# Designed miniproteins, single chains, part 45

Each design is a single chain, and the fold is of that chain. pLDDT is the mean over its residues in the fold that is shown.

## One batch from the design tools (miniprotein)

Design m1553
Fold by ESMFold2-Fast:
Structure m1553 (fold): chain A 69 residues (1-69)
Amino acid sequence: SEEAKKLQQQINILKMKQLLISIAMDTTVAVLLSQGDYDAAAAEQAKYQAQIADLQKQIDKLEAQYKSI
């Protein structure tokens, strides 16, 4: 259905956002570790993981809607 297609597109966009944040996290953490800034690396990793988790909550809500149709 068109409703199912729209929900799948929204889910795919959020998953793409998670992927981009994951890449940014890995890059930022790698740079900080290369500088010996272990505390900053851990803090940035936690910050990015929180953003990924927030997007996952949005995905879970949309996936629940998708399964209901």
Scores: mean pLDDT 91

Design m1554
Fold by ESMFold2-Fast:
Structure m1554 (fold): chain A 66 residues (1-66)
Amino acid sequence: SEETRLRAAVLAREEALKLMKKLWEEGAESVEGRRLDETRFEITYVKDGEEYKEVIDGLELLKKLE
């Protein structure tokens, strides 16, 4: 559904921003976010000298809320 994709896109953006804020608060040395597609973001961060990547998938998040 087009409505489902739009809801997933909004949710992915909101959760990506929350994660980025949390990572900065927890002392990450750098935090970068990029959109992979309509419903997914990639968050790249450095903490304690090590690089991590996490994908926020809005469609998967929507399934967990149901």
Scores: mean pLDDT 85

Design m1555
Fold by ESMFold2-Fast:
Structure m1555 (fold): chain A 92 residues (1-92)
Amino acid sequence: SREEELRRYFEENREKVRKEILEKVFKLKKEGHSASEIIEYLKKNTPEIYKPVLEEVINTQIKPQIEAAEKLREIGDAIDAELAARRAARAA
């Protein structure tokens, strides 16, 4: 059937589509777009048949990078707090 032909075509081209989505994500990041803006853009501009590939990229590439950036910010805040505590201890 046509549906079986399309499914086979999709499976054969899954990695190519994943790579194209990743390249678009990388380009949008370089252009200064936030992760949330990139996700919204991709959801609006990705055909329904490729939604599972898009969700995989979001979960494996975009979300972990957001989480890593948030964790790095928390580390920075902890360092600033430690420096403030050391200054207070020297004043005592």
Scores: mean pLDDT 76

Design m1556
Fold by ESMFold2-Fast:
Structure m1556 (fold): chain A 81 residues (1-81)
Amino acid sequence: SKEEIVEEIIRLGREIAALTEDPTLRGILDRAIAAVEADPFDEKALEQLGMAAALVYAVGSPEQQRLAEEVFELLKKYKEL
């Protein structure tokens, strides 16, 4: 369901945030996660979280990149429902 996909996106976002030491990027992630938690079906909030994950993908560790890829796949699956 869309609900299960959003819950998994939030979980992965929190794992990415926990690995993110840069305070500016961490702040972007935390705000994006909070926006999705406030309204799990707000597509703009989900897009903002996707953009935050893309920033992590560009500068992050291999583990952060793997988690970001999982977020991208779940966002794609959400849009196909």
Scores: mean pLDDT 85

Design m1557
Fold by ESMFold2-Fast:
Structure m1557 (fold): chain A 80 residues (1-80)
Amino acid sequence: SEEEALIREFTRALVDAYLAGASDEEMIRVVEEHLERARKAGNDKVAELAEWAIEQLRAGKPREDVLRETLLRAFELLQA
């Protein structure tokens, strides 16, 4: 489905950025790109997840925690 593709691409990009040693600002840019993709697709659930992740990173939450929680929430969306 389109939602599964959006989630797969978002989570892959976020994991790749984290493993590459991306800064919080670089991680935010990756999430913003996928937020825009979700908005263009009209997928409110994926857009809300991306907005949540940006808010957590901007609030100074550890990248590792934001990544873990984003992946868990994404997995829940895939099972719904």
Scores: mean pLDDT 88

Design m1558
Fold by ESMFold2-Fast:
Structure m1558 (fold): chain A 84 residues (1-84)
Amino acid sequence: MTTSVRVTFVAPVDWDSVKEQLTKRIHTRFPDVGVSFDIIDDTTLIVRFDRPVDPNEILPILGQPFQVDGVFGSGGSHSASVAD
């Protein structure tokens, strides 16, 4: 079984920056995990893993604040939850 996580933002984001930051976070903890992304809408992303990962380990990684280049002070709240 693969693991999938839904990530929801409070405002539209740069998906290229978000995907890069998520990939770096995931590969720091799980360097051998393959990751794919499905953009659902302007604020919602599904992260898919090519192997089982522990949701208790991955959810805190995805729930950490994003660094946004060019906008200081958007404490961009986001949430991460298991999609499947």
Scores: mean pLDDT 67

Design m1559
Fold by ESMFold2-Fast:
Structure m1559 (fold): chain A 86 residues (1-86)
Amino acid sequence: SSELEKLKKKIEALEAELRALETQDLSDPAVQRRIIMLTSEATALRLLLSLKYKETKDPEYKELLKRADDLVARLTALEKEAIALR
């Protein structure tokens, strides 16, 4: 429960950061660095959630994993758009 609550708050924080990045200038090198850092964090969280779901079979971890998969996909798309502006 407590561990699930912490991971849920982490995914919610990363989702909020993604929404903020979507409003920024993707040609800005500082924004591009933030996208790379956030993608790294989201990828690490996705791996952790995958391992937790495999260990516990808890459907709440499965839902968080789905959200992490979506987050990584959206960040990867945003990074590709940012690279195209270089």
Scores: mean pLDDT 87

Design m1560
Fold by ESMFold2-Fast:
Structure m1560 (fold): chain A 62 residues (1-62)
Amino acid sequence: MTTKEILLSVPGIGEEKANAILAKVGVFTEENLTVETLTSVPGIGKETAEKIIELYKEEVAK
């Protein structure tokens, strides 16, 4: 699954928010995927940030 597909699978994240997150974070790494970094994107709350991190960890664990 691509990084963008992970973002789009989160409820409440559309194309615009997914693109904004990718522009802010760039390549998904453990250092870049923090609640603080994700919530710095307008419209991304703590719960949404935590869900993104959870889904990324699931994808990496495959």
Scores: mean pLDDT 76

Design m1561
Fold by ESMFold2-Fast:
Structure m1561 (fold): chain A 85 residues (1-85)
Amino acid sequence: SEKQEKELEILKRLVEAGFTLEDLELPDELLEKAEELAATLSVEEALSLTPEDVTKLLGHPKYASRLLTAIQLIVLLREGVVEYK
């Protein structure tokens, strides 16, 4: 979908700029939750998530956008859709 293609382009640009999970400044406990959720998701499912969906699944509205980015980056890196050079 157009929304998924746009999200993917943003994430590719972040990785190309050298942006890492550490740059999200998430607490280790929340990064662990993001990794656990990411392990259950396909690329399409991860790109379809909203911050509201992440809040509903993980319960941290203050971190929802950063958690979403972490989940999406983990899935895309795992599947080789994006890679660091």
Scores: mean pLDDT 86

Design m1562
Fold by ESMFold2-Fast:
Structure m1562 (fold): chain A 120 residues (1-120)
Amino acid sequence: TKELVEKLKKVSEEIGKLAEKYDEAVLNNDKEKQIEIAKKIIEKAKELIEIGRKLAESEASVEDLNYAAVVLRRTAKLLRRIAEEAEKLGDKELAKEARELAEEAEEVARILEEKAKEKE
């Protein structure tokens, strides 16, 4: 569990750095870079969701489960923003993938929150 939590923190930090670069690309009206960074965020979000699923299957503490849920919900919000911006760019495929991944992140967060509640 500790290794999964440490991995979750690292991937979350990587997503945070990519989000900063994404916002910079949006500000600079660099559509190619915006799409490139969005795809990298999607890749890291998939990794984060898998870590969340593993934590849900583990004997993680209530604190670790709640922390993972918060991280996944934050990532879902970022993915929804990416989906909205992708729609504006006419990239319907990217928008759909980001929305579906946001819903998956929210579902895993829900599972983690429910498991934390059962342990309280």
Scores: mean pLDDT 90

Design m1563
Fold by ESMFold2-Fast:
Structure m1563 (fold): chain A 55 residues (1-55)
Amino acid sequence: SSEASDGAGAAASAGGASVEAAQRAGKYLHMGNREKAAEAASEGGERGARLAEQA
């Protein structure tokens, strides 16, 4: 496929990674581990950026 089509697929995968990270962050927040929640969110953001760059 063209780079545009592959980019759309990678963007969808990046979105999934972000959602997963948000859910993990939510769990840590519920447990009172605010710093772990921030780390989980940051990790998801980096994963999403890496996936987007591969598109």
Scores: mean pLDDT 65

Design m1564
Fold by ESMFold2-Fast:
Structure m1564 (fold): chain A 96 residues (1-96)
Amino acid sequence: SKEEEELIEWLKELIKENEDDENFYDALAIVSAVPYIPKEELTEERIRELARRMLERYPNLSVEEIKKKILEMYEKVKKMSKEERAKLQYQAVKEF
């Protein structure tokens, strides 16, 4: 969809800007409800899968609202312990 392609292109640019920040990958994992995203596995197909999962998880949100959720989660994750992040990732996957 147009919304899917918009989210994918935005994610590609955001990933480029934050490629050296491990906290960013934790935030993406939580919002997309996957247990872990290794940088090496972040192919175009994987980015497309994450975008689809986010759209499925938040069917009532616009793409702009999903973008905002990712940015807010990234700021939140920076202030969290490793254990708190792991707990959020686990709950996100379990609830999806």
Scores: mean pLDDT 83

Design m1565
Fold by ESMFold2-Fast:
Structure m1565 (fold): chain A 73 residues (1-73)
Amino acid sequence: AEEEERRERILLAFLIHHGYSVEKARDLLEAYRQGKPLTPEERALIEEAERHADIVMKNAELGKQGARELAAA
């Protein structure tokens, strides 16, 4: 879905920013989603990426409403 595609792009961008290539980032995300064994460091990084994606996506939704509410207040 559109939201899942947006989320995946944010996760990939986060991993790339932390030194992963596009291919390595995709492989890591796929391994995580398939429940394959990850190092504690890889798992922690993905969990951080997921939290980051959640914040970005929630703020995008709130930004639509919040911009209007702030202008009305």
Scores: mean pLDDT 75

Design m1566
Fold by ESMFold2-Fast:
Structure m1566 (fold): chain A 84 residues (1-84)
Amino acid sequence: SELEKILEKYKETLEELSELAERVPEIESLEELEELEARYKKLLPEIEKLVKELKEAGYEEEAEQLKGNVEALGKALERKREEL
């Protein structure tokens, strides 16, 4: 069903964001940071679409959590850039 596909994408996206977040403190060079920033930027339009799909399906809490996680990752990348 469409609902099952949306929830599957949600779980996969949370896992990917978690993996990226865990790598941020391990970044030792500007080149590594730029690679993670590129991956983050590629995820943004997909996450925006997924947030909309989750809200339309009635999963407002999941949509809010996903937004929070992507914003937290963005802030972590900004802080890391200041350290390099």
Scores: mean pLDDT 86

Design m1567
Fold by ESMFold2-Fast:
Structure m1567 (fold): chain A 61 residues (1-61)
Amino acid sequence: AVPQLSEEELLARYTAVLHRLDAAGRRDEAAALEQRIQAASAAGDWEGMVALVLEAERRVA
């Protein structure tokens, strides 16, 4: 876990993992990730957003 991400870097990695999930036919997982990121963003949970993206990246590696 790398805690020091810029907003732009997190957005780029988030977008990339969503595209990878969609390309793999994992649209349900992409939608679930999107929903969870939206919830974490609304709560101001930056650490949670980073963790969600890193977990998704690990699963599609």
Scores: mean pLDDT 80

Design m1568
Fold by ESMFold2-Fast:
Formats: sequence, C-alpha cells, structure tokens
Structure m1568 (fold): chain A 61 residues (1-61)
Amino acid sequence: RPPWDVPQEKLADNIINVLKRTDKKVSKEQRDQIIYSAKNDHHLSDEEIEKIKKELDKLRE
C-alpha cells in the first residue's frame, strides 16, 4: 500500500477514535466545521465522512 494513502485512512480512524473517547456534547456548528475540514481540507472519502457523521450524531447536543 503506497504511503500516500495510509495517512488519510489513519487520519479518519484517528478522528473517529477521538470522538469515541469524548464525553462532551458537540454543537451543530462544531459538527459542521469538523465535517467541512474532513471533506475539504483532508479530502476524505464519502464513506469516511459518513463514519465521522455517525460518531458526531452520538455526541449531538
């Protein structure tokens, strides 16, 4: 597997793990910002974005 692909895959997993360890609720604006950065700054796949959205929905205020 090329090193170019591994960091992005591990980045999505890392974000998900951080969200799973969080015991604090996330506001709508924070959720939108996290999704925006994951999609536009980190260029994660739609599947990875959906996983992040699912974890954020568990933490929704």
Scores: mean pLDDT 69

Design m1569
Fold by ESMFold2-Fast:
Structure m1569 (fold): chain A 63 residues (1-63)
Amino acid sequence: VTITGGEIDGQPAAYVLEGNRGLAIPASAENAELTAEAQAIGDRRRAELLAFREAHREELLSA
C-alpha cells in the first residue's frame, strides 16, 4: 500500500494505492489528520527525491 499527497480539483487530497486499486480522499474536517499525514508523506518523498537529485547532480553530469 502506498499513501501520498495530491490534489483533486485544487483541493488537498490523500491518495491510497494498492495494486490496481486507488482511492482519492479529499481533505475535510472529518479526515484532516489523515490528509495532513498523507501530505506530509508526499512532501517528504518529494524532498528526498530533490535531495537525491541534488546530491547526485554531479554524478549525473559527469557520467
Scores: mean pLDDT 63

Design m1570
Fold by ESMFold2-Fast:
Structure m1570 (fold): chain A 92 residues (1-92)
Amino acid sequence: ELEELARRLAELIAELARLVADEHEPESDETIRANAEAVAEGLRRLAEEGRADLLRALAAQLREEAAAAEDPRVAALLRELAELVERLAELA
C-alpha cells in the first residue's frame, strides 16, 4: 500500500509541476518526473519512520495552498495530494 501511494503521489506532483511550468518556463518531463519521484520517495520514508506528525503538517499546508490557489486545476491537484499525504500518515 505504501508503494501504491508513493506512485500516485509522484504522478500528482509531476502533474502539478507540469501545470505550473507551462505558465512560466518549460522544464523537461524527465526532470519533472525524477523530481516528483524523489519527493514521493521522501514522503514514503517519512511514513516508514513513523513521522505522521510531519505528514499531517504537510497535508494541512497543502490544503491552505489549495484554498489560496487561483487556478482551480492547481487547487484540485493540491487537495488530492493532501489526501494522499494524510493516507500516508495513517500508515506511519
Scores: mean pLDDT 80

Design m1571
Fold by ESMFold2-Fast:
Structure m1571 (fold): chain A 76 residues (1-76)
Amino acid sequence: SMAAVDAVMARLDALLAAHPDASQEERAELVGKFFVATAGELSAEGRRALLARLEERYPLSAEQRAALRDYVDRVT
């Protein structure tokens, strides 16, 4: 459900807020690790929706975005 995606996004926002001095690269790594760790809590549609929201909200590298998209495709 979108409520589950919203809850996961709120948890990520709190995680990133706890690391205010993290570089852009460190933040992208945290986002990627968090996504993989929480993907199992979501349906296939929820995982795709979460990925779309992450790409919209966070300045992920092209390589990081490609890796996360590949991960969703493999586990869906």
Scores: mean pLDDT 79

Design m1572
Fold by ESMFold2-Fast:
Structure m1572 (fold): chain A 75 residues (1-75)
Amino acid sequence: SEKERRRLQREILENMLASIEYAAKGDKKKAEEHLKKAKQLLEDLYRNIDKMSENQVKAALKALELTVEASVKLR
């Protein structure tokens, strides 16, 4: 549903932001836990990529880019 898609998008962004914030504070364990959650939610979003509008696809790609960037910063 559209409500479910909006929920997933919000949770992905919230977990990515939390991961970055915890990494900045030196809490690597919590940063990694939030990053893992964001990756799992992003995979759920991508299962319907063929049914997404162009704007939704662009948003998903940007979310993936931010998730990868956060992952690199935690290494």
Scores: mean pLDDT 71

Design m1573
Fold by ESMFold2-Fast:
Structure m1573 (fold): chain A 119 residues (1-119)
Amino acid sequence: LTVPSASELDKMSFKEQVKTLESLAKELAVLLDQETHDDSITPDKSLVLETKRLERKLKDYGFPQSLIEDVVKKLNKASRSANANVRETALIIASFAIYLLDIAGEKEAKKILEALVSK
């Protein structure tokens, strides 16, 4: 999992950013399915807070409860990952989804989040 820098994302077109985040979400989903949960790991505070913000916005926008629950579960699992790249990628995905919802990019947000929860 290669984490893109903010600078690299800023050089991309909006369409390229969405495609990149969708691909990262699919890769993150696979990695999270392979990781064992370790209750001894303190959750990443920034990711926990961003996950709560995303959950609230998804509810406000009327997303299906099943999708919201699956997204929150995946992001909470990522917050307890020993892999810093997993935590950073999850934070980028959550933050970008919030950004998309704020700019009326609901369909793009849904596409990325569905990729994150895909098996």
Scores: mean pLDDT 82

Design m1574
Fold by ESMFold2-Fast:
Structure m1574 (fold): chain A 71 residues (1-71)
Amino acid sequence: PLSSEEARAIAEELIAAGASEEAADKGATMVYLYSAGAASRGAVEAAIAYVERSGGPEAKRTLERWAERAA
């Protein structure tokens, strides 16, 4: 699974890409839980869509890359 430091890094990268603090935290948390086997792929896809609505295509791509690494 991802570390808590990596989850924090995801949130920081999402904020830098234009996501809100709320969306960044949700996205980072969902990918973290997915890496630990505690969230479904569908839940991650929903989180990616939420982050995209907040931060646009850069935030979407950032979270997608982390989700691929977490799989």
Scores: mean pLDDT 85

Design m1575
Fold by ESMFold2-Fast:
Structure m1575 (fold): chain A 78 residues (1-78)
Amino acid sequence: KEPSLDTVLEFVDFVAEKMNVPESVKNKVKEILTKVYETDGKYVLSEEEKELMRYFLEKVKEFVKTVPEEVLEELIAK
């Protein structure tokens, strides 16, 4: 099943807390994701919104890199 909007927004809150993302950036990312979900992906992001989403994506990538390699290997082996 595709993740619900609520699940995605909770994930954004979790990553923002762990990666020390500013509250204003977190709230804008959540707003963008809500619009994307409500429009079934048809929402066209502005250049400013694209830059914010790229910034947040880099924070997600940094967060994933903090997960121990052994944990990732166990998940792949299952």
Scores: mean pLDDT 75

Design m1576
Fold by ESMFold2-Fast:
Formats: structure tokens, C-alpha cells, sequence
Structure m1576 (fold): chain A 74 residues (1-74)
């Protein structure tokens, strides 16, 4: 599902950033929990911020953009 793809993209981003930017990793955890509790607006806010600040790895950017659009449509 798109919800599962969004969570997986965020988990992969967290895995790559956790040692370099621990506060950003915490924001990713917040976004994942927001999706799980159906707070799609908060998840979209965080994911959008990550994309705007080039914090999503290049190989995940397309998946993250699709996830962001899906979150905004909820």
C-alpha cells in the first residue's frame, strides 16, 4: 500500500541519517508515528520539510514525492 511505501521510505531515510543528524532522525520517527495515528497533515509537513532541505537520499526522492502527494490527498 502507499501507506506502507511512505513508512518504508521514511525508515530508510532515518537509517541513513541517524548517526549524522540525530534530531532529523527524531523528526522522521515523528512522521512515521503521525502516519500510524492517521495524522497525515503532520506527516506531510515533516516529509515536505525533509524534501525542501534536501535531506531525503537521491534514490528515495521519487518515492518520497509520491508519498507526500498521497499524504496531502488524505
Amino acid sequence: SMEEEAIEALERTRELLQDVLPRVAALIDEAIEAIRRKDYARAAEILGWLLENDLVPGELVETARRALEWLREQ
Scores: mean pLDDT 84

Design m1577
Fold by ESMFold2-Fast:
Structure m1577 (fold): chain A 66 residues (1-66)
Amino acid sequence: MTEEERKELKEILKKVFGLSDEEADKVIDMLQKMTKEQKEKFIEYLKSKGATDEEIEKVKRILDKM
């Protein structure tokens, strides 16, 4: 994951879940340890929390590289 991709992912997580910077960093660290199936469930959870199709597409691209 590039620094640019990490920044984009943090902004989406902060916006969708109302997280602080520290909380978003912890979520990203957890995502890096997740299986492919767990990451797919996380994407479904993002959709349920009101993430846009564009935000979901960005998250999918970033998670596929992790």
Scores: mean pLDDT 83

Design m1578
Fold by ESMFold2-Fast:
Formats: structure tokens, sequence, C-alpha cells
Structure m1578 (fold): chain A 87 residues (1-87)
């Protein structure tokens, strides 16, 4: 659904900008695709994915979000209890 994809992409862009970071359009599209696939476009989860990816990028000393930050953010969000048990 093209309209839902564009809506999710805009939510991701807004959240990335609120975090004071940038992302290439390819990365924003990747985040939107991941959010639709994993969270069915739920706005709160979309924003959480963007915030987590931004936090990871900052932890890695970058001012730009990359696909690897999105992948790590998704991993953390889908397995939160794993970090409690294995940390």
Amino acid sequence: MEAEFEKVREIVREEVEREGLTAEEEVLEYMAEVALREFNGNEEMVRELAREAARIAKERGRDRIEKEDVDEALRRLLSPMEYVLLG
C-alpha cells in the first residue's frame, strides 16, 4: 500500500529530525519497510524504531542513521527480555 508506506516514511523522517540526526532517503525507506513488515505500521512502534536507531547511531559516534543501526534497533525491540537475561 503506497499511501501507508509514505505515511510511515514521513513519521520516521519526523522522528529522526526530532533526535537531531539525518538519514539518506534509502535508509528512511528501509525503516518504513521494516516498520510495516514487523509492526504493521503501528505509529508508536514506528517512532520507537526510529528513536532506537537514532540512539544506536549516536552510541556509534555518528550523526547519520545507517541500515545497520535500523537492524540493531529492530533486534533490540523484538528481543528486549534477551538483554535482561544475557546482560
Scores: mean pLDDT 78

Design m1579
Fold by ESMFold2-Fast:
Structure m1579 (fold): chain A 106 residues (1-106)
Amino acid sequence: MLEELLERLRALGFEKAAETIREILEKHGKVKRVVAAVANELTGEAVVLAETENGEYVVVKVTREGEVLFYYETKDLEEAKERFTALVNEVVERANAIARAAGNRF
């Protein structure tokens, strides 16, 4: 349920991201389910794939501060999953680069 995702995001310090995600998803009608979501504290990014009751799939990437970095809407679940996976892979690669850089600091 959307509210459970938003509560988890707030608990991680992503309060502004939770507000932005709610606003974006509510513009597409009633949310039927959250298909997948990832939040990364190291990069400060959250990626969400949600299904609406009217059969649309929304993929969004937002910053901890609530800035929208990516938005995509489709009626094709496989296309939505492909976009979500690509965005998550970018976040993971960025997180790994940050972790490696931090490990090399005195």
Scores: mean pLDDT 83

Design m1580
Fold by ESMFold2-Fast:
Structure m1580 (fold): chain A 98 residues (1-98)
Amino acid sequence: AAARAEAERAERREAEDIAELLLEGANARINQEKDPERGKKLFQESVDRLVARGVSREKAEALINALASLKESLGISEEQAREAAIGAARELLRDARA
């Protein structure tokens, strides 16, 4: 049905928006070593934006740190990092609806 397809598109869009915030936070965390003040500020801004969207602060920080670790330790590609962030965003949206 059209209503279901519209809801699925809205959910995908929301997951992509949350994934972008997670990626911005992860990149800020990685860059914190090069510019500690800017990195810390951008990390907190990403967490605050996720909290504004209904994500708990603890979950937001944990996911951002996990994504940053995957990028730094395993050297995953930007595409793989985006896929991981979208997966995490979908789980957060599922938890928020439960």
Scores: mean pLDDT 77

Design m1581
Fold by ESMFold2-Fast:
Structure m1581 (fold): chain A 70 residues (1-70)
Amino acid sequence: MLTDEQVREIARIIAETDDPEEVDRLLTRMVLEGRIPPFTREELIAALERLLEKEDDPALRKALAKLRSW
């Protein structure tokens, strides 16, 4: 499972990047480097929603909105 720190790092990448292909490339690299475990889109959405209940972070909200639109 993704940790809260890993979810925050992923959310920043998504919030700062407008190209879904570039996001996929960056996240794949992080998995291959062992920085984050492999995950599904559904698992990431659930983790972002859960973290947003605890943290009022505009990057988390922006990342969730982008991910849902892609």
Scores: mean pLDDT 82

Design m1582
Fold by ESMFold2-Fast:
Structure m1582 (fold): chain A 80 residues (1-80)
Amino acid sequence: DARRAALALARGLEKLGVPVEITDDSEENATAAGEALHSLGLSDEQATEVALAVINALAEGKSEEEAAEIAAEKVKELLA
């Protein structure tokens, strides 16, 4: 579910001090999330790794909050 992944990613970004508005438009959500990740210093490739970590966490049955924590941790790892 693209919206669920977007919400989990937005929660993770909020934990890092970068709030993102999630709408019903998946392309708009992808653009907003990408811009937020770039504002933190991530490349396009690194932003894709964060998105995949969220998608995989949700596919494994983790909650949106758990996926959000994974997103925040992955961003910190990539910025180190």
Scores: mean pLDDT 78

Design m1583
Fold by ESMFold2-Fast:
Structure m1583 (fold): chain A 81 residues (1-81)
Amino acid sequence: SSEEILEEFERRLLALLGEALRAERLQSPDATIALLDAIRAEARAWFAEVAPQLTPEQRARAEAALDGFLAWLDAQRARAA
């Protein structure tokens, strides 16, 4: 169902958040930035794949969650640079 797809998307964003938090522990700023950029691309690609399968309300919720996550990633990237 579209609800199960939305829940899976939200779970994947939480998993990517965990990966991004581990990236902050790397000794190289360049390696941290590269990993954060990869996580950003992965999150956006996954949203693009699931968005057509969601209702307008579910899509808005998923988009808000993604936008918040991407804003947080951009802040982490700026701190690493």
Scores: mean pLDDT 83

Design m1584
Fold by ESMFold2-Fast:
Structure m1584 (fold): chain A 60 residues (1-60)
Amino acid sequence: GNIERALELVKYALENGLSQEAIDLLERELGIPRHLQSKEVLESQKKLLEQRLEERKRRE
């Protein structure tokens, strides 16, 4: 998936309290192992993805 889809999945997981469905989606689509999916890790990933998306938009 692209950066925008990755960001949407991370946001979905954070907003829905790491439901089983969100965990499964993060593992399959982003390759983040279930045991490494914490609120802190996902918040860091969200920030990184938002920064990458902003940098891409500035160059367009």
Scores: mean pLDDT 73

Design m1585
Fold by ESMFold2-Fast:
Structure m1585 (fold): chain A 93 residues (1-93)
Amino acid sequence: KFEEAEKKRQEALDLLDPETKAKVENLSKQIDDAIKQGKLVEAKKLRDELNKIIESAPKEAQEKFNEARQLNLDYVKELEKEGKLIEDAKKRS
């Protein structure tokens, strides 16, 4: 877990009203579950819904979500790098 990114995400969520916060958390979980199941079309649809909620959030919350995303971008980049290395290792094995 990248604790700094999670902290920024939590700070953004805390700027949302409890109902909106619950919706964001629920959509994030559904997106993760859809990706794990290979349902990329469903994941995209859920991500579009999540983005609409974030766009309607207070500017400070949007800024903190962007900060968390930037911090997580390095983490995702590392995971993609590891995934590519694993795929290359499988081709050599």
Scores: mean pLDDT 70

Design m1586
Fold by ESMFold2-Fast:
Structure m1586 (fold): chain A 71 residues (1-71)
Amino acid sequence: STTTVEVKIEEGASKEEKAEKIKKAILDNSKMSEREAERIANYLAEKAKDGDVVTITFDENGLPVSVKIEK
């Protein structure tokens, strides 16, 4: 079984705001540690543009198996 989480990036969000939103979504929907969630969230926040949807899929152990940034 997989769990898919979608995070919409708001217009005008700072990198820090994007990272916090993504980190919260990961922590609320996975078994990842805070450090790993923060690392992934910071990476994705740097790549995502305003209006993009970040989609993260986790396996049954709560580990990320796929990441997409979609317009």
Scores: mean pLDDT 81

Design m1587
Fold by ESMFold2-Fast:
Structure m1587 (fold): chain A 96 residues (1-96)
Amino acid sequence: EEKKKFDEVSRLLHELAQRMTPEERRELAEVVGLAFSTRTADGTVLPKEEIAKRARDAAERFEEMAKRHQDTNPEVAELLRKLAEYARELAEKYEA
């Protein structure tokens, strides 16, 4: 299940990268790191509550990005909303 979701997220990221500018891809990478990272920069494993908070914050960021693209590039907006959904799923998993 986790592997299937990881593969799906990877596929969504590949599709987004093809449709985004380098600056947009940089923002995407930052939010993805926030959403799906379980360790700090020094390699310390994050507490489950912190992972959940980071994933929830990332879901909000993905939704904001989707709104910015909604009128001009609805396909990009849809892919970003799918990433927000996966980030919310991850937050729920670590909250309970």
Scores: mean pLDDT 79

